# Designed miniproteins, single chains, continued (6), part 3

Each design is a single chain, and the fold is of that chain. pLDDT is the mean over its residues in the fold that is shown.

## One batch from the design tools (miniprotein)

Design m20075
Fold by ESMFold2-Fast:
Structure m20075 (fold): chain A 60 residues (1-60)
Amino acid sequence: MASPDELAEKTAQNAVDQGLDEEEAKRAAKTTALTAESKGLDGEKVYKKALEKYKELKKK
């Protein structure tokens, strides 16, 4: 399966493509992914929700 780091990077890239802060977007996505993993949650499910959140930011 994809690593948390890979999913976080992908989420951040989607935000950056719209001219958002690259470093801020990347850090936020990675933090969200790592937090889910530390709680023993389904990481992939949480990462997908993080990705959708950034997609909505792009829509603005």
Scores: mean pLDDT 63

Design m20076
Fold by ESMFold2-Fast:
Parts: sequence; structure tokens; C-alpha cells
Structure m20076 (fold): chain A 70 residues (1-70)
Amino acid sequence: MTPLEKGEEYIRLGEEYRRRGDNAGAARYYSFAGFHYAQAGDYERAREAYERAAELTGNPTILENFKIHT
């Protein structure tokens, strides 16, 4: 599984947890997706994933990580 494929899988898991109302679980998987998308060079999807995670937890630390050069 490539970093891009891992990102897609973690987005799918995050969406499932969010659909069930588990915002903490959803945010965790969106953060994993963001990390793997960034490793794949897909900074747009990485940013979206980190934004979703930050919104669900109110944690700006995740957003600071993606803002460095993207």
C-alpha cells in the first residue's frame, strides 16, 4: 500500500467514524490521512484532511504542521 493509498483508506475510516458521531476517532483517522497524503506529495488533500481533524478536535497544532510550505 502506497502513501496515497493509505491516505485514501484513512479518509474512508474517518468518514465512517464521523458518520457514527465519533469525532475523536474521525479526527485521528483524518490526521493519519493528512500525514500519508503529505508523504505522497498531495498537499491539497493533506491540508483538507488536517483541517477536518482540527475542526473536529479544536486542535490547531495539526494545522501548523501543514502550513510550513504547502
Scores: mean pLDDT 76

Design m20077
Fold by ESMFold2-Fast:
Formats: C-alpha cells, sequence, structure tokens
Structure m20077 (fold): chain A 61 residues (1-61)
C-alpha cells in the first residue's frame, strides 16, 4: 500500500469515527462500516470518497 493510500484511509477513518461518536454509534460498528467501504472502494479513492462510502455503510448497520 502506498503512503498516499494509507494517509487517505487514516483520514477517512478519523472522519467516520468522529461522525459515529456524534451519533452515539459504537466504535466497533464504525470500524465495520469502514472495512465494508474499503472492500467496495477503488484503490485510488480519495479520503473524502472513502468517508462517504463508509458513512453509507454505517446507515445500513
Amino acid sequence: MSLEQQSAINKAASKVMEEADKQGVPEEVAMRAIQRALAKAPPDATADELAELALKELKKL
């Protein structure tokens, strides 16, 4: 994994975790949403695109 991909993933995870915390969603559920988003996202996805996908997955959980 490139440094750019790792940075994007870390940034997206931080945004999703912050939003989940505001909504009272457990960290475990937020992490599950992030993992589902990563499985669906293309390898060149930006942090914002990953965060959006993860938030959509979070709504399904």
Scores: mean pLDDT 77

Design m20078
Fold by ESMFold2-Fast:
Structure m20078 (fold): chain A 94 residues (1-94)
Amino acid sequence: ARAQLEVAPGEKAEAEFFAKKGDEIIIRVENEGDGEVLARLRNEKGELLAALKVAPKAQAQKRIKIEDEDGKYRLEAIDMGNGKGPARVEAEIE
């Protein structure tokens, strides 16, 4: 399972995917915009598992392990910009 988001400046986007306990998730952010992008991963209970803040015109990734339980996970992306350029955010299971 994977989730992919494209978020415009000033916008918020969300996607859900299924993951199992023991899965490794890579969150990747490609920020082509002029504002910071915040990516968050939440479990089915809405608890925050990971956050990644990416500077304007930058790329970053973060790897996390699912230690909780099998279920639905939510990838959230917020683009704090007010100008031009989208951000692409992905959560991928290895």
Scores: mean pLDDT 83

Design m20079
Fold by ESMFold2-Fast:
Structure m20079 (fold): chain A 59 residues (1-59)
Amino acid sequence: MLKEKISGRISGLEMVGDFDTAEEVRKQLNAATSEEELNKIIEEMKKRYEEADAEWRKR
């Protein structure tokens, strides 16, 4: 489930054109061997999504 959740967020980044961040996260996912590392990736992606969303709402 955690890996699928991260993969979904990578696809979201690619859809908005943030290919560099998507590739970085994909490398982190491939290197992750523990649930703690997967949770860290999820939290970092959540923060980046919130920052991007806040910028879009400044319309």
Scores: mean pLDDT 72

Design m20080
Fold by ESMFold2-Fast:
Structure m20080 (fold): chain A 78 residues (1-78)
Amino acid sequence: LETQADELLKQADDFEKAGLYGQAAIVYEEAGRLYEQSGNYQKAAEAFRKAADAYRKSGDTVKANELERKAQELEKKA
């Protein structure tokens, strides 16, 4: 799970660098879910914060706010 999450995080970084914020957001969110499933709450929070930023850049402020709150909760568990 963690290795797959690391690969997704790298793919999402590539999408963001290309200006594909919507695709980056989805992939960052998936990476966050995999880190959460593996118990790595610190990396999960980081991935969800990156997803939130990418969603905000793509215009999805509702999803961005949701993931920012989720990241805050995960940081509490770290």
Scores: mean pLDDT 84

Design m20081
Fold by ESMFold2-Fast:
Structure m20081 (fold): chain A 83 residues (1-83)
Amino acid sequence: SEKEERKKKILRLIGLKLRIIGLELDIERLEEEIKKLEEEYKKKPSKEIEEKIEELKKKIEEIKKEIEELKEEIKELEEELKK
């Protein structure tokens, strides 16, 4: 049972690490989209573009918060596995 629980924790740990990688890729995509919108805004300023940039920046902050929460879960699981 202890070996089974350890294996389950390892699977959870791997899953959390993969999720962080996916979220980091999402941040990179959103940052690229923001750069394109900022270039467009410089040429043709509009309220719509400004609001879209703000929305994407807020989404990045939400994803960064999720990554920090997942990193804390990983830290706790890694400490449990070091028994």
Scores: mean pLDDT 89

Design m20082
Fold by ESMFold2-Fast:
Parts: structure tokens; C-alpha cells; sequence
Structure m20082 (fold): chain A 55 residues (1-55)
């Protein structure tokens, strides 16, 4: 589909990067990691990687 719908928030995105950010944020919540609402995508990805033992 030309629009990507987040299964997490139900929002539709025309940019895949925004969809990825939503998915990463949900992963952070599942792992119990709390970050500021304005945290960068890179910071969110790093937090997930740390929790999964990739860093």
C-alpha cells in the first residue's frame, strides 16, 4: 500500500522512517525502557539495541 499504517498507534504514514520510529517506540515500551517523548530515532534505536544485547 502507498500508505503505511502503524499496527501500534493506528496512524497512517507516507514515510517509512516515521513508521519505523513508531515501531521502535512500542518496542521500548515492551522492554520497559522510558525515554523522553522528543528523543531522537537514533537514541530510541540505541536503547532497543542495548536492551536486546546488541551494543
Amino acid sequence: KPVYKSPLSGKEFTDGIELIEEIVEAELKELGIELPEDASLEEKIRAVAEALGQS
Scores: mean pLDDT 69

Design m20083
Fold by ESMFold2-Fast:
Structure m20083 (fold): chain A 81 residues (1-81)
Amino acid sequence: MTDPTTLEGEIVAALLYMEAAVLRNIAKQSTDPELRKKYEELADKARAAADEVLQNRGSPEAIEAGRKALEEIRKEADELL
């Protein structure tokens, strides 16, 4: 069976990938070029954070960093409204 810490890392990475997909969809629906660019940048940031968590998914520190990144990305997205 997968180690519980590794499984937790995979879940956090999955949440970050899902956030990236949501942000990209919002960017596609935006008529403002600057707002579209900001959502695309946040989507890329979420994907990069997900990749980092997957590479280090056995590390509690990497998992915590991933959770914090997800929270910050969501906050930044909310501030764009």
Scores: mean pLDDT 81

Design m20084
Fold by ESMFold2-Fast:
Structure m20084 (fold): chain A 94 residues (1-94)
Amino acid sequence: MENDNKAGFLFLEGMALYEEGKYEEAKKLFEEAIKLSSDPKDPWLLYNLGLVLYKLGKLEEAKKYYEEAIKRSDESSLLYAEAKENLEKVEKKL
């Protein structure tokens, strides 16, 4: 859908900003991607927002997004494994 195509574009831009270390800018693009997505609880969107929040030191928020991504992903998926590993890293810092 048109909004989903725009959400996908914002997601890719957010990923590029995250790789550049521009975490606040990446966060804004991921939040916009979630708002425009037909599935605002897409586990990939939730996971990437969690990654950004972790880099920004917002550990409690990052934990919530990783937990939601885990609940919404298949246990055999790479996303489930990555989100679970990052959840453990957040819990060690709390």
Scores: mean pLDDT 82

Design m20085
Fold by ESMFold2-Fast:
Structure m20085 (fold): chain A 89 residues (1-89)
Amino acid sequence: MRFEFKDEEVQKLADEAQELLDEASKLLKDVPKEYVPKVIGLILRAIGHLTEAYLLEKKGDIEGALKAAEKALEAAREALELAKEGIES
C-alpha cells in the first residue's frame, strides 16, 4: 500500500510516514498482546490521515494535504515508538 502525491512536499511526508508504518507493521509479530491494539490504532490513524491528504490534494487543497500528511507522519512515529517500547518491556 503506497499513496502517490503530485506535490513534492506532501509526497516526502507521505513516504516517511509509509516507511515508518511498514516498520511498525513488521514489529507487530514481536509486540506483546497488550500493546497490539494501541499500535494498530495508531497505524489506522496514520492511514486515515494519508487518505485525507490524498482526497484534499485531489480537490486542489495542497495546504490541507500537507497538514494531513504531517498528522499521518506524527501517528506513524507514535506507532513505531509504541511498538519498540512494547518489545523492550
Scores: mean pLDDT 85

Design m20086
Fold by ESMFold2-Fast:
Structure m20086 (fold): chain A 68 residues (1-68)
Amino acid sequence: GKEEAIDAARDAAFEAAKALAAGDVEKAREYGRKAVEAAKELGNEEGAERVRRSLVEYARELGLDVEV
């Protein structure tokens, strides 16, 4: 249901951030994409774009280049 999708989006975004902090670029891309897709499924296009931008900016602050 919708609540499960919200939970999945939060979990995926958290895992993506953890992966970025650990320098695991591939895992960060995987979970980042899952977070963006979950937000889109909720009809939250603005939220999906904000999640994507936040992860890209966080990666840059850590000296990593990541696209999600």
Scores: mean pLDDT 76

Design m20087
Fold by ESMFold2-Fast:
Structure m20087 (fold): chain A 107 residues (1-107)
Amino acid sequence: AAESEALMRALGEALAALAREEPPEEVERAARIFVRMVARLASPEDAEEVERLAEEAVAAARAGDRERAAELLRRAGELAAEALRDAAPDDIQAALTAAAVEEEAAA
């Protein structure tokens, strides 16, 4: 539960923003935090594929295709869960915290 909780929180924020019909910028912000978190712990190859799926999801959300955006975010989440399978729960939580700080600094 602790391992997937931080991952589900990050992914869930992007999906929730999409479901609440929030501006695409909010979906993009949540997706970037999720991608940054994965990039800290996953292999470069897995991190790049998660980033690609998340970028396609944000593009779909900006185009108004919420169904496609949600599907792509779920696929990114499934790949991230597999890539982070061996990561310690505390490391995933630390990566989420660092990702949120990095996104705020980049804005």
Scores: mean pLDDT 81

Design m20088
Fold by ESMFold2-Fast:
Structure m20088 (fold): chain A 62 residues (1-62)
Amino acid sequence: SEVKKKAEEIADKIASQLDISKLTEEQIKVTATLMALREGYSLEEAEKIGEEAAKLLLEKRK
């Protein structure tokens, strides 16, 4: 889905710019949601992208 693709792109961007080991799941979700909003997504879509991006980044910490 387009949401999953955008979540992967945002997750990669966050991982390249921030130390995700120092961030909570909620902080990652909020950061990803704000990034999606800045790219022109609606609040509902941005929240879905943020949740998916947080899940992807948390899986990479395992």
Scores: mean pLDDT 81

Design m20089
Fold by ESMFold2-Fast:
Structure m20089 (fold): chain A 94 residues (1-94)
Amino acid sequence: SMLDELRERIFKLSEETGKLMKEKKYKEAAETERKYTDTLVQYYLLLGKDKQAEIVRTLGGKIADALEKGDLKKAHQLNLQLVSELIREVGEKI
């Protein structure tokens, strides 16, 4: 299914970004992070989770920008914010 293809792509892009980060290839990591963000946004939109898609689009873009600049502290802080905002959104719907 399209959802299964998106899940596989999300997993592969996440692994590639992590590998590039360990290799200190931050510009390449930023490009992979943008693809990851776009794929995750598409995944949430297909699930009807528009708020999660907006959170991912906004913060994912900022994470990629921080990675491209080599600002690892900022990228880490934005990742923590992304996780926190996604958890809050899920919690509000339970």
Scores: mean pLDDT 86

Design m20090
Fold by ESMFold2-Fast:
Structure m20090 (fold): chain A 76 residues (1-76)
Amino acid sequence: ELSEEEIEEYKKLFEEFDLDGDGYIDGIELDLLVEYLKKRGYYADIEKIIKEVDKDGDGKIDFEEFLELMKKIKKE
């Protein structure tokens, strides 16, 4: 599925959107991530996928949930 190199690249991307440095993307950070992905031409229902990968249902995306999100939106 995801290579170690892809995981490292996604870790860097995650850290760019984790503005608080708390290990989660939430609230405005999540909105910025969605906007970024749409600008990059991803046509998936990003908001639906986010809800599916948010295992805790707390509105926060940790790194593992972020990897699952990226994996799902890259399926063409």
Scores: mean pLDDT 73

Design m20091
Fold by ESMFold2-Fast:
Formats: structure tokens, sequence, C-alpha cells
Structure m20091 (fold): chain A 73 residues (1-73)
């Protein structure tokens, strides 16, 4: 397999990971909206913060892979 094919597959896998993480984030944001306990809301907001970092890191990986793909085309 070509290096191009490997990078395309890695992009696809990371894009699928983003889909799953964004779905989890959407569910978490709905939980936050419904939460009336300040302490529990703080825990949910912290969990969202961690999720945002993971999503950001995965998006950065996709951008780097796409840049590598452009260099090979």
Amino acid sequence: SSKIERIKEEIKLNEKQIELLEEEKKRLEEEIKKETDPKEKERLLLRKGVLDVVIGGTRYTIERLKKKLEELE
C-alpha cells in the first residue's frame, strides 16, 4: 500500500473518532443544561473541558495528516 493510502485511512479513523466525541459532547451539553445541582454541574463542566481538549487534539492530528497528504500529492 502507498504512503498516501495509509494517511487517508488514518484521516478516516480520526474523523470517525471526532464524530463519536462530538456526539458524546452533545449529550454532555444537554445534561449540563438540565442539571440544577451546582456541584454536579461543576463535575459535568470539568468532564466537558477534558472532552474539548481530546477533540482539539484529534482535530490537530487530522490537520497535520491532511498537510502531509498535500505534500505527497
Scores: mean pLDDT 88

Design m20092
Fold by ESMFold2-Fast:
Structure m20092 (fold): chain A 54 residues (1-54)
Amino acid sequence: EVKLPDGVELVEETEDKIVYKIDLPGKPAWIRRKTIEPYLKKLSEKLGKAVEVL
């Protein structure tokens, strides 16, 4: 199982796709996405699934 960063929650997981929600209080949405996206891409590579962020 892959560890998730703080403020990242699994919303949906299928065979082909995994969806995460980023909930980092006090940070603008663009910073949340830009900071977390590298970790989520690593997860996509490790799991062999597409990664989507809400």
Scores: mean pLDDT 68

Design m20093
Fold by ESMFold2-Fast:
Structure m20093 (fold): chain A 69 residues (1-69)
Amino acid sequence: MELIEKKIEEVEKKIEESKLPEEVKEELRADLEAAKALLEEGTVAGEVAAALLVIGVEEDIRVYERQAA
């Protein structure tokens, strides 16, 4: 749980430091908020779902930055 929470904080920082449009940053932040809600469920399934959402956000950042070049 705490390891995923730390990962969410790292990804939030990556979003803020990225050169993505503010609209895209808002969408990615919404996905991270959904991940936080899943962690608050206190279930193993919620933790797995949260981890997958965080991975998805990191991938989306990579794809958008690659396309912007």
Scores: mean pLDDT 79

Design m20094
Fold by ESMFold2-Fast:
Structure m20094 (fold): chain A 66 residues (1-66)
Amino acid sequence: DPNLRDDEEEARRAAEEAFEKAKEAFEKGDISKGAALATAAALLLAAGGMNEEALEVIREAKEFEE
């Protein structure tokens, strides 16, 4: 499934970049921006069918919010 693989790879890379920016925002104390970026990363992963990875992103983001 080449199309499915390409969509998954693009979603994964976009999610990784968004989540890295989320972690940077959390480190700077911008919890609102960090949460928004982490949510975007999780939605990108879920849209690509990577539901377990999306849940892990949400779980990790919650650790920064608390």
Scores: mean pLDDT 77

Design m20096
Fold by ESMFold2-Fast:
Structure m20096 (fold): chain A 60 residues (1-60)
Amino acid sequence: MIVLRVNLGDVEGAEREARRLNETMPGVEVRVEGDTAIVRSTAGPRVAIGAALRVIGESI
């Protein structure tokens, strides 16, 4: 399991993307805690990094 922590600018946008990823990507769990997103993946590091980048992108 891979775990990534990323800092967020816009928490609302990040929370919407986190919900989408949790519903659509098998083996990925994203949680937003304050201004930080925690990405957990059983699908491997590339999938975890991709999910983290999408959440960061929606936080801008």
Scores: mean pLDDT 74

Design m20097
Fold by ESMFold2-Fast:
Structure m20097 (fold): chain A 61 residues (1-61)
Amino acid sequence: SLGDVVAELFELMDKVVELGLEDSPLAKEAGRLFDEARKSTDLEEMERLVREAARLLREAI
């Protein structure tokens, strides 16, 4: 589950860069959420943050 969401997040990040959308507000917010997920010591919080980041990137595309 988490591994699948992380894989999807990386694919969406690549797509955002390919489309030149990396500076959009949604892409920037997704990047911040992913950074917070990486700093988290709580796996449940990490999963929530990664899922929200993926959702924002899908909306940005």
Scores: mean pLDDT 84

Design m20098
Fold by ESMFold2-Fast:
Structure m20098 (fold): chain A 66 residues (1-66)
Amino acid sequence: KELLVRYSGSVEQRIGLILRLMGEPHVEVEILSENELRVTFTGSEEEYEALLAELRSRPDVEVEEL
């Protein structure tokens, strides 16, 4: 599964988000721009739903399922 993740925060928020995602098993992160990441997920459905919910709970983050 693939997600497009956009954020409108500071450099600190960007670093925090990237480190958070890189720490997830079965997650690959591609940096598209300063404000956009492509996330590829190959884990379970339950893990995907949990990740998606966490990302959507962040006020400065928008998530689009690809």
Scores: mean pLDDT 77

Design m20099
Fold by ESMFold2-Fast:
Structure m20099 (fold): chain A 90 residues (1-90)
Amino acid sequence: MEAAVDAITAALRAGDGDAAAAVLRDLLEELLAAGVPAEEALLRAHLVGLEAVLRALPALAERLPEEEAEELRRRTEARVAELRARLAAL
C-alpha cells in the first residue's frame, strides 16, 4: 500500500497521469487476485489515489492560488473520510 502511494505521488508530481493510473490499475488487480471483494478493492484503490494527491499537494500548491490549493486539500480530505466510512460499513 505505502509503495503504491509513493509511486502515485511521484507520478503526480511529475505530471504523469498515465503512470499514476497504471499503479492504481496494478493495485486493483492485485487486490482482486488476492480475493478482496470488488467494492472493497475499488474503495481501497481510490483511497490510495486520494492519499497520493494529499502527499503531492505541497508541490501542486506551488502552481495554484492559495485559496484553490486549500479548497483542493479540504475536498480531498472530505472524500478520504467518506471512503473510509464506506469501507468501515462493508
Scores: mean pLDDT 82

Design m20100
Fold by ESMFold2-Fast:
Structure m20100 (fold): chain A 59 residues (1-59)
Amino acid sequence: RRIEALKIVYEAVEKLLKGEKTPEQVREDAVERLRALGYSEEEAERFADTAIKMAEILK
């Protein structure tokens, strides 16, 4: 579900910007949530990496 994946990415970026979780913790959490939605490990990792990069750009 594309919209649910975008929500997970948004939440990951927000957590990183607030300093609530490390990039490693955010990657693990996002991958687990995305895999639960039916995404492959590769797709889930890609979304998680995108969130981390977005947070880095916004800092």
Scores: mean pLDDT 78

Design m20101
Fold by ESMFold2-Fast:
Structure m20101 (fold): chain A 83 residues (1-83)
Amino acid sequence: EAEKLIKKAEEYEKQGKLKEAAEAYEEAGKLYEKQGKLEKAAEAYEKAGRLYYKIGTPEDRKKALEAEVKAGLLLIKIGVDKL
């Protein structure tokens, strides 16, 4: 249930639980990707990456870059598939 993970991530963000929020967005992105909902997957990965970057540890910064790359690749695929 990707939509349920998005809701949970939004609740974690409101509570300042950035790591739990980022993890929930990343899980939602993976589920949307498996469902072929590439635009929603890209949005979820982008939100996860933003939160990982905000946390600011070297490990979380690496996760932020990985999430940003995933989102970018999905957006490129969406653009190509619209041809």
Scores: mean pLDDT 83

Design m20103
Fold by ESMFold2-Fast:
Structure m20103 (fold): chain A 77 residues (1-77)
Amino acid sequence: SILEFFESKLEEIVEEDVKVVKEKEKVSEKEAVEKLIEELKKALEEAEKDPSVDPFYIEALKKAIEILEKKLKELEK
């Protein structure tokens, strides 16, 4: 399905974004993940306040945050 395909691509995008933030900011992977979670949560709050935003985009942001939070838990083991 389109949603399953998008979730798979979103996971790849999230993994690449973590690598980019880690290299650009010269921080640990954990710090890069935490920073991305914070930025995505801000984006989600702004998107939820805007009625013109596509509901699919809001769900995508929620899924990206979920993926990053799971990754953060794995890094804390």
Scores: mean pLDDT 76

Design m20104
Fold by ESMFold2-Fast:
Structure m20104 (fold): chain A 55 residues (1-55)
Amino acid sequence: NAMAKKAENDRLAELYEKGIQALEEQYPALRAGDPELTDWALERLKKAYEKHKAA
């Protein structure tokens, strides 16, 4: 139902937001090891967040 889908999207958006925050906090160290992979992972997390935020 619509309420269950909204709750799921809200929860996923919150999880992605926390994931982005954690990655951003560790960003300089992670990027020093593999900048392409780190930038790709951050971009993918941001896209996932926006998708669930918009749903």
Scores: mean pLDDT 76

Design m20105
Fold by ESMFold2-Fast:
Structure m20105 (fold): chain A 60 residues (1-60)
Amino acid sequence: SMEELEKEAKRKEMLILLYKAVVETEGLVEDEESYQKLKAEMDKRIKELEEERKRLLEEA
């Protein structure tokens, strides 16, 4: 249903915001190399979630 698609899109939006918050949090890693690795991984996951959200909203 439309409501189920909207709910799933909202869930993905929340996950995107959480991953963006992780990337912006300087205190999560003890060194620059670890931070850059974490950032790259989170950026990739954010892009995947943004694409998934876009597709769900286009189906609605």
Scores: mean pLDDT 70

Design m20106
Fold by ESMFold2-Fast:
Structure m20106 (fold): chain A 65 residues (1-65)
Amino acid sequence: PSRAEILAAAREFGDRLERELLRRYLAGEITGEQAGREARERLLAWLRERFGLSDAEAEELIASL
């Protein structure tokens, strides 16, 4: 896929993940700091698994979001 396609997919994934983590935060299950850390970890893992990106490539892509 193109970089633009990966970015679009990453934004959609990030939006879904943010909604999930916000619900858990409001329910008192996680702190804001934990939510941020989990969001980053899960987005990086998803990019590696879904598109075969290296850690460095995934980090650079996230910086473009």
Scores: mean pLDDT 83

Design m20107
Fold by ESMFold2-Fast:
Structure m20107 (fold): chain A 86 residues (1-86)
Amino acid sequence: SGDELHDLYEKARELAKDDPELAAKLKKIEEEIGAFIEELKEKYPEARDGKLDEKTLKELEEEAEKKEEEIIKRLEELIEEYEKKK
């Protein structure tokens, strides 16, 4: 969920303040998220104006949900790796 992604991201960001390696890995995730958003904007240009039909909106939501799940897993793994170093 979006709430879970936000909470995990904020936790990882806080932990990254004291770990340059964690900070570098988090930055790569941030860059990947940015690239994905730009890709979605290019693939679904009508989304910029809120002029999506129901089918296209569903396709965009499904693609975004899959990416969110991937990022959540990566953030969980990153946090676990840092906690093991403590």
Scores: mean pLDDT 77

Design m20108
Fold by ESMFold2-Fast:
Structure m20108 (fold): chain A 63 residues (1-63)
Amino acid sequence: SKEEAAVRLGEQALAALGKELTEEDKERLRELARELPSAADAVSALLYELGLIKDPVFGQADP
C-alpha cells in the first residue's frame, strides 16, 4: 500500500543519513501518505518536520 511504501522509503532515507525511523515517525508517515499524493511526498514532508531538509521538496528527481 502507499502507507507501507512511505514507511519503507522513509527507512531507506533515514538510513542514508545514519538515522533510524522511530515508531512515531512510522505512524506519522502513514498519516502523511493518506493525505499526500505519493509515498515520496510523505517522506519529504516528514524529513522537513524532523528538520533534516530546509524545504519540503515534492517530486525532485536525481540530477
Scores: mean pLDDT 76

Design m20109
Fold by ESMFold2-Fast:
Structure m20109 (fold): chain A 91 residues (1-91)
Amino acid sequence: SMLEELEKEVKELLERAEKIAKEAEEKAKRGEISEETAERVREELELLKEHLEEAVRAAREGNWVEASRHLAKAVGALIAMIGLLIDAELA
């Protein structure tokens, strides 16, 4: 079902985002990136989580337009997390 496919995608996105946030925290502990960068990555992770929760809620209510909008925003937060790490590693 579309809901089962969304729930699987949500789980995979969350697992990827949590790995990125953990990598950022470990790199900050080693002095490889700033603590400010790790905090910004964590803020994007929380935004991603909120949008994934709203996507699942909207989908359960049959509002697939709203679910898609929240999923897109969650993907945007993931891209922001990746960009923050790339920028920090290239600096």
Scores: mean pLDDT 88

Design m20110
Fold by ESMFold2-Fast:
Structure m20110 (fold): chain A 70 residues (1-70)
Amino acid sequence: MPSLMERMEELIKRLREAIAKETDPKKRAELELALKVLEELKKEIEENPNYDETIALMLLIAAESTLFVS
């Protein structure tokens, strides 16, 4: 199983690719906001190695569900 950080990096990569392919400015703005939130969360986790991994995983799953549910 990939680590939490590997999953976050993959999601960030997927968001960057989605943004590059998105032609709708409104959808692009929503994806860019999601990317910014995930990059900030990743930074917080990296700066606090004692973070609760369960809470971080739940937030990541919620983000994946929100972004990729049509």
Scores: mean pLDDT 72

Design m20111
Fold by ESMFold2-Fast:
Structure m20111 (fold): chain A 80 residues (1-80)
Amino acid sequence: MSTATDEQKRTAVENLLMMAESYIERAEKAAEQGKLDEARKLVETAISLANEAKKLAEEIGDDELVKKAEELIKRAQELL
């Protein structure tokens, strides 16, 4: 059974949050270029990544990482 340690889960959360932020920035640029369909797909990917980060952060009991994930989800939703 592949049970990740809390440290490995924390690293995964941080990586997912970095990817989500990158997709949000790409979505903002796509929207500025009038590529609304591309921007929407990038936002949907960012929300998915941030939700996975939130789930893992909740599993390790890291309230600060949960809050960061929720802030990224909100930021992504505000682009729609």
Scores: mean pLDDT 84

